# Designs tried in a protein design run: designed miniproteins, single chains, continued (3). Part 57

Each design is a single chain, and the fold is of that chain. pLDDT is the mean over its residues in the fold that is shown.

## One batch from the design tools (miniprotein)

Design m9960
Fold by ESMFold2-Fast:
Structure m9960 (fold): chain A 77 residues (1-77)
Amino acid sequence: MSLEEQIEKMLEGTRKLAELLMANSPTPEAAVRAVIDATRREIEELAEEAKPEIGEEKAKELVEQADRDLDRILEEL
């Protein structure tokens, strides 16, 4: 699986989890923020580890795109 495919799946999973937390959590805003922050950190770590294979510029672009997608998830909830 490519890093791009891994990030895509993580973003899809995060959106679904955030929607479930909004519906079922006693503290939905805090729970959603925690999940978004955790996913952001995991994506940054994956991109850092992948730098030797994909290059620094590509890793940076993927992180920046993922940050925008995570912000969009938060805004749409």
Scores: mean pLDDT 83

Design m9961
Fold by ESMFold2-Fast:
Structure m9961 (fold): chain A 68 residues (1-68)
Amino acid sequence: KKEIEEKIEKLAKLSGVSKKEITEFLNDVNELADVDKKEALDVLVKRFDGIPFAEEFEALKKKIEEFK
């Protein structure tokens, strides 16, 4: 539990995206696609090395909203 929160905080600091937005995205992925929050978070962290994060994160959020 604490490990996930710490990773979200680090990702938010590096990307400029709020912790709330990252947490809401992980909750949506878990609820709609039955994907483990830690697995989803680890995938995000790997994709963020040197890439413009905010635009790619918004695109991913839109795809998740299509499941609603």
Scores: mean pLDDT 68

Design m9962
Fold by ESMFold2-Fast:
Structure m9962 (fold): chain A 119 residues (1-119)
Amino acid sequence: RQKDIELGIEYLNLSIRHTLRASEALERGDGEEAARHLDLSIRYLGKSTELFVKSLSNQQDAEAIRSLGEEAIGLLERARRAALRGDLEEARRYLREGAPVLTALSILVIGSILDEELS
């Protein structure tokens, strides 16, 4: 359980880092490199949310994490497809829409962990 939470945090951080690298690739006009980083971000985010949903005892938090994770993955997939089409402005727009979702997911994860440790 604790090890799954720690691994979930690691995968969430990797997802965020690859999303930032994708953003940088889009700034350089490199849609293929952006799509590659977005594919990695999606994979790590999926692994992260699965670990948190499995490991957290609060079912309402687990369901909210799943929902936010699915929303974020959907936006990252749209950004990846736009980048592959060479629609770099559309890809950037989806990343901007995804940023508050990833932020909300991160806050919820931290809050859920703190509630379990402080209870």
Scores: mean pLDDT 87

Design m9963
Fold by ESMFold2-Fast:
Structure m9963 (fold): chain A 103 residues (1-103)
Amino acid sequence: MSDKEKIEEMLELVRNHPVAHIIADPPDVAADYPRYLDYVDDPVSLATIEEQVKAGKIKSLDEFLTLFNKMVTNYVGMNAEDSPAFAGVQSLAQLVEDFYKKS
């Protein structure tokens, strides 16, 4: 299986997860995360990753995992450890890691 095929399968797997809505779109910095840009130099959402893959800017599985982990780290940093959003993002990270290990 090619890196591109693995990336596309990982994106579909993440997208179909019940908590994907947490990371699907860029956060509304003014309304939902007013301090997001104080913590994060480069905001990343699932939409950002999808656009980079479509544009051919993510060419390897390693590049995909690097950007995906950056997104996870950003969201983890913005949410309390006991929140559903924190738990949801951690579940998505584990899902991607498990797929990578099997591939």
Scores: mean pLDDT 69

Design m9964
Fold by ESMFold2-Fast:
Structure m9964 (fold): chain A 77 residues (1-77)
Amino acid sequence: MIDDDEVRLALATMIAGLALSSKEPISDEELARLVAKATGVDPETVLRWLRGEGPLPSDPVVAEAIRLAREALEKRK
């Protein structure tokens, strides 16, 4: 159980790292697709979360993944 949460958090951290890549910055849509794949949520729903639109996920690990991804996208500018 805790191990599964750690795996999801590790995936979220990896996704944030991809968004921070200096070679090829990832688009919001591509990042949403990767987070959707890691969390099992529709990419459109993830994209809304990344943009601060609609209800946030109740799963704390997924919520943290969205927060990290959003911060990574902000740092890209």
Scores: mean pLDDT 64

Design m9965
Fold by ESMFold2-Fast:
Structure m9965 (fold): chain A 87 residues (1-87)
Amino acid sequence: MTIEELLELARKALEKEGLSEEAIEEALRVLRDILTEMENNPEMSAAEVMERVAAARRELLRRFSEATVETITTIIQLLAHEYLQHR
């Protein structure tokens, strides 16, 4: 599965959850950054990926509600895990 395919899946999931376009675009930016780092560093462990998601969660909480951030981070975690399983 390609990074672009995972981003398309993320967008559809976030739209289905009723998130704003601003929240969707920021979530996709965060996911792209994490997936690109994983592609450039194949040795990244699941724990290191989780630390990147935790850092993103802290930054997202500065701009979005807890409920919105929980939805974003859940989708990011699921798709990052899917990418990890296919490398």
Scores: mean pLDDT 87

Design m9966
Fold by ESMFold2-Fast:
Structure m9966 (fold): chain A 87 residues (1-87)
Amino acid sequence: GPAEKGTPENIYPYIASRIPEYSAEELKELVERYLAAVAEHIAKHGPFESEEEAVAFLREKGFSDEEIELLFRIGRLIEEYNETEVK
């Protein structure tokens, strides 16, 4: 999504304000792990054909179901933020 093309540094405090169960640092570490894993896959194999394939890949890379659910929540918040800023 648009978040993958240069998410601003200040987005993590915004996300943490919407997901108060986690710190900005914890959210940043999770997103960085996700982006590194996905970028390597996309560079070698292209984009995922389905969300189910992406979820299976993340589980194989050691992401928990809770971390995967949190990544979807973060992705939605980043998309909402970018849609507000991008005309």
Scores: mean pLDDT 74

Design m9967
Fold by ESMFold2-Fast:
Structure m9967 (fold): chain A 55 residues (1-55)
Amino acid sequence: SAAERKARADRIEAGLLRIDERSPQHEVDTALATLQRLGKTEPEYAAALARFQAA
């Protein structure tokens, strides 16, 4: 669906694939906000959110 395509684009936009523990806090905060929003609808984003919270 269009919503699913947008959710995947938002994940890429959040830099989930390139954000690590060396990333500046503002980038982490942006990714966290995106993951919190998407994590309510998709389990893989919820898992990614847990990973960021653990770091």
Scores: mean pLDDT 62

Design m9968
Fold by ESMFold2-Fast:
Structure m9968 (fold): chain A 100 residues (1-100)
Amino acid sequence: MVEKAKKKLEESKSKSPEEMLKTIEEILSEAIENKVSEEELYEIVKLIAEYVKSVTPSLTDEEKEKLAELLKRAAEILEELGYFKSAEILRETAKEIEKS
């Protein structure tokens, strides 16, 4: 899953913000569906956080708000499933976007 996530994020760098949000959602949904380990999901969300931080300077305030909302909702789902460390990274990333 980590290599697949990395490839999808790299491919989405040239796409619209809407496609970027969809890519992040797809990566997280696939990881949850495949019941990946906490360690593997932690690596995936770190890649998402790095990707998000790299694209944030090019986003509008409205796009940043939508991205932060997506990450917060994903963090809530991960926390409910017991992925506490992964959820914390997504929440911290959302907070950083909101400060930008």
Scores: mean pLDDT 80

Design m9969
Fold by ESMFold2-Fast:
Structure m9969 (fold): chain A 65 residues (1-65)
Amino acid sequence: SALPPAEQQALMREKFTALLEREVDRVAEEAGLPAEVIREALRVLIENPGGEGVRRAEAIIEAAR
């Protein structure tokens, strides 16, 4: 049987997160930033859903420029 909708969304988010982590080096190259900066911004976005996470991630990226 399929997982409940909420658990399916969580699993999908986890899979997309893993895929994004694998692409960090490519994103960093395109942005002209160190891969570690992109990884930290992604981590903050994942751990802090909503506007607060976006704001913190943007601050990390801006501080590295």
Scores: mean pLDDT 75

Design m9970
Fold by ESMFold2-Fast:
Order: sequence, then structure tokens, then C-alpha cells
Structure m9970 (fold): chain A 85 residues (1-85)
Amino acid sequence: SGEKAREALARGLVEGAKKAETAKSVEEAAQAIADAVRAAALALGLSEEVAERLAEGVRETVLEKAKDKEEAVALARAGAEALGG
């Protein structure tokens, strides 16, 4: 459902931002954030297909908007705040 997807994004972005702080590149940060979103979606009972789709969308958005690791972490935190996470 849309509510579970929103909650998965909020939780995943919070956890992903924490993990991305130790990333060495924007690509590694984007992957850490995406992996955290996928894990959150699965933990909330969303299907593997939906979890992968959410993770892919997050990874693509971070890579499109963030120029470096620090910006990727900031984007994930801002996204989580906007979602009420």
C-alpha cells in the first residue's frame, strides 16, 4: 500500500543516511541508501518486487541530484524529514 511504501522510504532513508556517512563515493552512498530502503520495505511486508523498485528509484534520484557523498547523505536526511521519519 502507499502508506507502507511511504514508511519504508522514511525508515530506509534514515538508516541509509547513517550507513552512507562511511561511504567513499557518491555511488557507494547511493547504494547504501537504496539497500536500506529495500530492507525497510521488506521488513514492513512489501513484496521483493516493490522493495527493489523503491530501492532503484531512490538510488537513481540520489545519483541524479547528489554531486558527492556529503550531498547524498543530506538528501537522504531531507527526504526522511519530508516524509515524517
Scores: mean pLDDT 87

Design m9971
Fold by ESMFold2-Fast:
Structure m9971 (fold): chain A 57 residues (1-57)
Amino acid sequence: SEAARKVAEQILADAPTPEELKRWAELVSPETLEEIARISPDPEHQAAVREVLEKRR
């Protein structure tokens, strides 16, 4: 959604570390996590998002 995309952009604008991103990932919707993985070119960010999504199942 547009709201999830805006939240993802805001989080990534702060250039989070993978550990900071994992903390954010626990607080945001799965849609926002998918947008973070889509927007971020960093494979460490993509791995962190997948790890959190797997733990939430």
Scores: mean pLDDT 76

Design m9972
Fold by ESMFold2-Fast:
Structure m9972 (fold): chain A 77 residues (1-77)
Amino acid sequence: SSKLNAKYSLEKAIETAKKVLASGKVTPEERLTLELSLWQGGLLDEADALAAAKTEEEAMAVAAKALPKAEEKLKEL
């Protein structure tokens, strides 16, 4: 179901965001995983912001902003 898919995507986004924030770095693979997970979870603005990020610092800032939004959206499911 779309709700189940969104839940798993949001959980993956939360997991990935927490991991990159704890490590202080974003690999290209983690960035792509977070972008796709945010997109599938329905956080389109955050996914677009991450896709537009030109530096690791910008990507980290998007991850920090996206984390509480992903957690809030997961509570609504």
Scores: mean pLDDT 84

Design m9973
Fold by ESMFold2-Fast:
Structure m9973 (fold): chain A 66 residues (1-66)
Amino acid sequence: SRAELEAELARLEAELERLEREGVKAVIDGNQAMLEEIQARAAELRRRAAELARQLGDDTKASRYG
């Protein structure tokens, strides 16, 4: 349903915010390997968010994440 897609997109957006905070920590700690893993995971979540945004007809969010 539309509500289920919206809830999943919101969940992905919250996880992306968490990864952004973890990425800042990795930079401060000089942990390049962790930063690369976080960036790869964030890229996959952005791809999923773009697909969900397209299904929802949210062209602004689809463009932002894709």
Scores: mean pLDDT 88

Design m9974
Fold by ESMFold2-Fast:
Structure m9974 (fold): chain A 91 residues (1-91)
Amino acid sequence: SEERKKYVREKLKEMGFSDEEIEAVLKVFDKLDLTDEQIDAVLGILSAIPKENIPLVLQKLEDGLITSKEELLKIPGVGNARATAFLKALE
């Protein structure tokens, strides 16, 4: 919904994303056809990692490379709870 898109944009702005970076994130979410729950899980991970690592996470997500808890735990700032929630949301 438009309300959900506004919510996601505001969350990304709070994390320090530019308008261009926000549109890039939204394109990845649309390409993967993510549910609201899956989007919230990804936002939780993006808020926890260093900003410089966000493009790497988005690329790996788009390429389908983030398929295991072990891969998620390799990302600085992602702990066991966030990794578990993310994978559960993607099921």
Scores: mean pLDDT 74

Design m9975
Fold by ESMFold2-Fast:
Structure m9975 (fold): chain A 69 residues (1-69)
Amino acid sequence: GKEDAIRLLEELLERAPEELRPLIEEALKSVQAGDYDSAQRKLVELYLRAPEELRPLIAEAGRSLGEAS
């Protein structure tokens, strides 16, 4: 759900390279605002840019968001 997506995005913010931080913050704001379409677009962009080790967390955030919308 929404709370799981927020938790996973907060974990990503802790672990992600500095370069990806603004995109994660924008995704988090979109989730908090209930703008799930914008959040999903940002998660796709994150997935494509992210190191391989972070991709499972991004996928889980997307799945949790899908349950919320």
Scores: mean pLDDT 82

Design m9976
Fold by ESMFold2-Fast:
Structure m9976 (fold): chain A 74 residues (1-74)
Amino acid sequence: MIDMEEVEEAMELMEEAVDKIFKENTKDKTPEEVVERLVEAVREGRTTPENAIKDVEKFYPEYVEELRERLAKL
């Protein structure tokens, strides 16, 4: 059993840091390149399909369906 208040605060701080890093690292990349790199990361086990979809949904919502299609073929 986990303390909800402590977990919620820690998760919000972590999510903000991850989102900031993701946005900074992808600013010079096309959405298509970002999707391709995420598919490769999922294929190699570096991230989960669920996390990849969340990232694309936040920053490139129009590419979520393309990512899902590519992950389904993996």
Scores: mean pLDDT 72

Design m9977
Fold by ESMFold2-Fast:
Structure m9977 (fold): chain A 70 residues (1-70)
Amino acid sequence: MLSEEHRRRAAELDRRNLKRIREVDAEIASRDLSPQERQELASRTVADVLIDIGDLEDEIFAEEQARRAA
């Protein structure tokens, strides 16, 4: 169960990631990229998003561990 603070942080990260995805989609649409180049760019964007999510999960986990120790 996430606290309200953790939910707000997750929502903010989600907004930033959605903005990044839209910017990448716009770049793909504006450039005459091959299907392979589009797939490579999309894969890199997904990897970056997953890293950001993992970092937030690690932060939340550390905070939850500290609370359980108290």
Scores: mean pLDDT 77

Design m9978
Fold by ESMFold2-Fast:
Structure m9978 (fold): chain A 67 residues (1-67)
Amino acid sequence: GAVDSVIELLRTEGEEVSRAQAEEILAVLRELRRRTPVPSAAELREALRRRGIELSRAAAQRLVEAL
């Protein structure tokens, strides 16, 4: 499902996350998309930093492009 897609995309970018973190990343991205039609990698990274999740720019960019 979508959570497994997040985990696999992040693994490709050299990032390891737990299933719980992947679920939180998905929830944040979905919430951001409801407020911003085309969120940037920078907006996603900032939203995740407030939740204590750190991603590289490349990983965040891949997530906003794929999901």
Scores: mean pLDDT 83

Design m9979
Fold by ESMFold2-Fast:
Structure m9979 (fold): chain A 85 residues (1-85)
Amino acid sequence: EIEELVKELEEAAKKVAEEKGIEAPEYSIEHLSEDTSLVLVAGKNPVTGEDFGVVWLLKNGELEEVYVFKSSEEAKEKAEELKKK
């Protein structure tokens, strides 16, 4: 179910951000298909001042691909690239 998948994506994103000390001022979920979703978390770490971004590609609620960037801009570019598949 899409709602359960979205919730699992959000939980995964929160856990990664928490473990890395990243404050995620921007969070987005895009449903590429019924079984495939993309999650983008992009922002600045309030502790280190470093810019970070994370992109997750999920299929049937399972994590297929993870991309971690030291630039929120690069993460956003990767998310757009994956959406264009």
Scores: mean pLDDT 68

Design m9980
Fold by ESMFold2-Fast:
Structure m9980 (fold): chain A 96 residues (1-96)
Amino acid sequence: SHMLEFINKLIDELIEELKKKGEGGEVFALAIEEGIKLAGPEKVLKSLLIDLFGLSEEEAEKLVKEALENEEKARELIEKILKKLEEELEKREKEK
């Protein structure tokens, strides 16, 4: 389970980065932490891909599976999720 440990480390880095983005970022971080506690990292990543990118369940499952098999794909996936969450936070701040 070296890959699960690696993905958990990347998610922890994602959570810490979100916590630095103010109150909205802290809310996203807490939601992700609770989701992982209840459902595990694979299901949370799949849900984020569907919700943030509008991917099908099949596409999201494929990307999560690829991330579990390749450290470069895992890093790319988590980086894309962080960037999309940052864009959503910026959009919400601009609408206030």
Scores: mean pLDDT 84

Design m9981
Fold by ESMFold2-Fast:
Structure m9981 (fold): chain A 79 residues (1-79)
Amino acid sequence: SKFAEELLKAAKEIVETPLEELTEELIREGFPRERAEELARKVKELAKKILEVAEKEGVEAIPEYLKKLEEEAQRKAEE
């Protein structure tokens, strides 16, 4: 799907983007610098994992993988 392809493209751009640029973008989105730096590192790690999922399971597996991660993150935040 076009959605899965756009997610793959976004993941590639994130991996290629320097950590500082990604941090500055998160600050522009309203995050404080300290949290933006933590999020930027986590987002780069997630992007690398998305590329791995696409390579092993195909591009169409990306949306399902992200949904699973979101559900798991919400579950852990409640603990």
Scores: mean pLDDT 79

Design m9982
Fold by ESMFold2-Fast:
Structure m9982 (fold): chain A 83 residues (1-83)
Amino acid sequence: MEKVRELAYELGTKKGRELFRKYSGASDEEIEESAELWGEYFAEEAMGIKTGLIKPVSEEEKKALEEVKKKAEELAKKIKEEQ
């Protein structure tokens, strides 16, 4: 389980950083802070845990979330196969 969460966090922060740098006029410091929060959100989503707050997201954000979720599901399958 920890491996799935760690990968989701890593992929989420990386994707968030790329999206914020590409489409945002924010500073590098603000982008990094936002990317970390994005990673935490993706880790929670991948583990099926949600804050209960649904906010509208951009099309790019939806695609990034789907990619991370797919990778997390692949890892979960590998973990089950090892048992």
Scores: mean pLDDT 62

Design m9983
Fold by ESMFold2-Fast:
Formats: sequence, structure tokens, C-alpha cells
Structure m9983 (fold): chain A 76 residues (1-76)
Amino acid sequence: TIEEVEKKVAEILKENGLEDLAEEVIKIVRDVMEGKISLDEGERRIVQILLDSGKVSLLEAYEIAAKIIKVVEEAL
């Protein structure tokens, strides 16, 4: 369910100290799950959100975004 995906995404962000970004990232996740944007576009936007936070490196942003998108893809 969308609710289970949102919970898993929030947990990933919390484990990386990024729980304050959960609302913004979950909005992108919903757009992907509703077919409004592609998985690739969703991943790109999540990477941008993470990098704009200033809290993670470029590599960490890509790794975290990929982990989030994998959860979304497995639920589609």
C-alpha cells in the first residue's frame, strides 16, 4: 500500500538523520506511485532535495535516493 511505502521511506530518511525532509520526499514518492512522474524523474528530484539539505555528500544522496526508489519500484 502507499501507506506502507511512505512508512519505509520515512524510516530510511530517519536512519540517515533526514527525517525533516520526509514530507518533501514523500510528496515525490506519491507523484511516482500515481504515475505523474517516472521512477527516473522521481530519483532525480529526491537526489536534489537531499543535496539541497546540505546534510549529505553527493555519494550519500545517490545511495539514499536509490534505496528509496527501490522501495517504490517494488510496490508498483
Scores: mean pLDDT 87

Design m9984
Fold by ESMFold2-Fast:
Formats: sequence, C-alpha cells, structure tokens
Structure m9984 (fold): chain A 80 residues (1-80)
Amino acid sequence: MIAQRLDENIRTEEQLRQLEAFAREKLPEFEELTENNDVDDEESRKAIIDFLVEVYREYARILEAPEEVLEEIDAIAAKL
C-alpha cells in the first residue's frame, strides 16, 4: 500500500512546483524593477536578492517545506 507515502510525496511535489513557479515569476520581476531604479549598483541588487532569499526561506519554513525546496530557492537566486 502506497497511499500514505504517496500523499506526502504528492503534496511535497505540488508545494515545490508552486514555490518554484512563484519564485521564478517573483525573482525576475523583482530584478527588472531593481534594474529600472536610479541605482544600477550590483551590490544593491545582491542585497535585494539576499533579502528575497530570506523571505522565501521564511515562507518555506512556515509552510514546513522540505530542505530541498530551500535549496531550489537558493539556486534560482544564484542565477540572478
């Protein structure tokens, strides 16, 4: 019987998919906003990205998401 184990796996996959979609949509949109600002400093952009990573980590932690979700968020942020 795999129902109980699949329930956990299915919910994890759904949560991860939603978080990935949200992060991908949020991060590039935020980056575009920062690029359009008067300050084109890479340091400012990095600080904002670091802040977003913390926000997503907190969000994932509150939702009790698995550690792999946090790693995916970090990987997406690193691409920026």
Scores: mean pLDDT 61

Design m9985
Fold by ESMFold2-Fast:
Structure m9985 (fold): chain A 65 residues (1-65)
Amino acid sequence: SMEAYEAAKEAIAATADPGGAGAAAVGASRQMGENSEEAGKAALRAGLDLGRPDAARYGLQLAQM
């Protein structure tokens, strides 16, 4: 959803630690009601759009599980 995507973007932007940005994005998306697969997709899209490959990779791995 757009709400999950926007929440993921905000979480990534607020997270300076590369190791934490993907997990933060997923957590924010799940708070918007998304399941793990959709939260992973939101984190992937947000990570790519923000130029954060660390978060995008984390989201991709979760979306495929």
Scores: mean pLDDT 81

Design m9986
Fold by ESMFold2-Fast:
Structure m9986 (fold): chain A 87 residues (1-87)
Amino acid sequence: SSKLEKLKKLVETAEPFLKLAEEIGLNNGAAIDEEKKKKLLESFEESTKLIEEVLGVKFSGPLALLEMKKLIEEVKKEVEEAERAAA
């Protein structure tokens, strides 16, 4: 697979996780049920593994979510620019 395909897959995997994290944040933790919590943890694990495989970066500690969000936003911009250049 091309590097661009790997970056696209990374964004596709991480973006739903970040949206779930945002929903939980907007509800101030009050609406976290076990289903959403499991989904968030699974998506976090998948996104973290893919980031490590594609970019060679590991996230840990209390700022891991914030760092991942910023990284995925940058990767998304890079993918969008590459897609426009290829069109």
Scores: mean pLDDT 71

Design m9987
Fold by ESMFold2-Fast:
Structure m9987 (fold): chain A 95 residues (1-95)
Amino acid sequence: EREAVLAELAALIAEAWRAAPAEDRELYERSVAAALAATTDPLRRQLIEAARRFIVEGDAAAGREALELLAQLSGKSLEELEALLREEYEAWKAA
């Protein structure tokens, strides 16, 4: 279930990323590079890198990695984050 939701979200995000203006994509990539340069915490660096792969490359496995890292950093359970992801996905499908 989670893998199927992540795969469909990855596809939707990849479509939105390709449809985005070139300047917006460039701004996002520069923001990611700046965040990585400013971040020394290995877990935060891994989260930033995994989130970028999920958004830019449509990598569902990276989306899973990002959720697991976010759970560790936020103190929220993986189940709580998955519920938030499902809510966001359903909102996006309805829009």
Scores: mean pLDDT 76

Design m9988
Fold by ESMFold2-Fast:
Structure m9988 (fold): chain A 59 residues (1-59)
Amino acid sequence: SAAEGEALFEERLAPTLNEETFGAPAEPIRRYVVEKGVAARGGPRTIPRLSEEEVAALA
């Protein structure tokens, strides 16, 4: 769910996410996590490393 994805982002991912990791600002990545509900679907899920082009498309 969006709320679950947001909680995961804030607690676990936000401290480690930066432009060096994904080649883009954390805000578009946060939206991706929330929208896709990464943590909401079965088992532990990680955000895949997104290309800068992919992150830009999400903004």
Scores: mean pLDDT 50

Design m9989
Fold by ESMFold2-Fast:
Structure m9989 (fold): chain A 73 residues (1-73)
Amino acid sequence: MLAEVRARMAALAPRAEAAIAAGDKEALAEVVREVGALLREYLEAQKPTLGEQAEAMLARLDEILAAELEAIA
């Protein structure tokens, strides 16, 4: 699971680099949302093992994503 998430995130890195190089805030925001979705999928899958720890991490992820998207805008 984590290795698969890392591989999917690595595939997003060239898109993030291109968006940054172009100054394309909209493209960068889409990459941030996709990274957030991947991390959310991973943490949701960990709920049976981590319980409340996974819930806390999901809440923190939502806070970080909101702040990052606001900073990009």
Scores: mean pLDDT 78

Design m9990
Fold by ESMFold2-Fast:
Structure m9990 (fold): chain A 82 residues (1-82)
Amino acid sequence: LTSKSKEERRAFLENVLKELDAAGKSKYSATFGDNAAALLDDMIFGEKTADEVRRSISNVYGSDMFVDARDEVLAYLEAKGL
């Protein structure tokens, strides 16, 4: 992970967000903006469990809408083997 540049990580996260948006299930990137990329960074490149991500999201947003978006993202990542 430390071997990947900031630009490489950003490009990867932008592609994931683009695929999520294209699927028509969520406007995750439009809804959460810069926070969407940061949360995907934690899920893909961090060592956080789904429960740790859930707690972080609840602390920041406290919103059912964000919980639904998080579950959609986690399901997408699991389907991709990430």
Scores: mean pLDDT 56

Design m9991
Fold by ESMFold2-Fast:
Structure m9991 (fold): chain A 66 residues (1-66)
Amino acid sequence: LEKAIEALEKLGKENDGKVPVLEAAGIIERYTGVPKDRAIAVLLELAGYQTTVSTEQAIEAARRLA
């Protein structure tokens, strides 16, 4: 979980506080073992079905899934 949060914070910082859902889901899968499809579903719900989430929303998804 901690490595996922660090990676999401770094990605958000590089992208002005916005994180693409697919990239966030890939980070969550890599560091937590949660299936990418499940991570995408939670991220899309938090994003209001937009293609990007805020850094805070991405971290919340990682915490909720792990």
Scores: mean pLDDT 78

Design m9992
Fold by ESMFold2-Fast:
Structure m9992 (fold): chain A 86 residues (1-86)
Amino acid sequence: SLYQEMIDLMEKAGYYEGVKKIYERELALIPEDSPSAPVLYLRLGKAYYNMGEKDKALEYFRKALELAQDNPELVAEAQKLIDEIE
């Protein structure tokens, strides 16, 4: 996806504020029950963490964990990130 390639380049360049805005916009455009929602919450949490906003990152990681019921790998990643920050 062109979108994912652009986001990956922005992350490598350290443009976390831009990455945050892209993921927030994507999250606003999808249904709450979308399979994409937990992935977007996880990525949004990582962007907040990289900007030094640990409390916000934790909120999003917990949201990803809550919604990733059918994805054990995503659950494990979200839990690991929560444990590293707390």
Scores: mean pLDDT 80

Design m9993
Fold by ESMFold2-Fast:
Structure m9993 (fold): chain A 97 residues (1-97)
Amino acid sequence: MTMQIVVEFVKEGMSVDEMRELVEKLTRELIELAKEKGLKVLTTDYSAQMGSDGAARGLVTIAVEGDREKLEAFAEEAKKLAKEFGATEVEVYFSEE
């Protein structure tokens, strides 16, 4: 099975450079967490930009492959980690239902 996590940040008063550092750090910690769970990391991506509303916007995506039970455990811990980083939204998608 595969699973994708999408983490979004919208932070008024944060610089693009601060947002970039935030999403880079979260991406590294998510990769480490996936490896600790014995999951295969398929893809990772992150971006940081200034929105037209003046709020800094960040996006982190990670796609992982593994056993369902390991994916579910990873999703729960990843959601907690994202919330600790101050994520605005966290979405989880499973492939091959």
Scores: mean pLDDT 85

Design m9994
Fold by ESMFold2-Fast:
Structure m9994 (fold): chain A 85 residues (1-85)
Amino acid sequence: SIQDQVNSFQNQINSNMDQAMSLLDQGNLSEAQSTVQGTRTSSQRFRDDLRSNGAPSDLIQQVDNMVVSSDTMLQRINQRIQQNS
């Protein structure tokens, strides 16, 4: 089902975000940034695909929340990069 696809995608995004947090804690800012950028791009593409295919608004919102979470993480990483420069 489309719900199962969204849930599977959410699990992958959560895993990638956990990896980005681990990289950030290790001071590997460039790899953390790349990981989150990839997550953001994938979430945007999936959101846009769901919209184009007329998926339920609740599922579109769930994926849009993943985009927002990725943006928030990316802002934190970028601020830390600037502080260390």
Scores: mean pLDDT 88

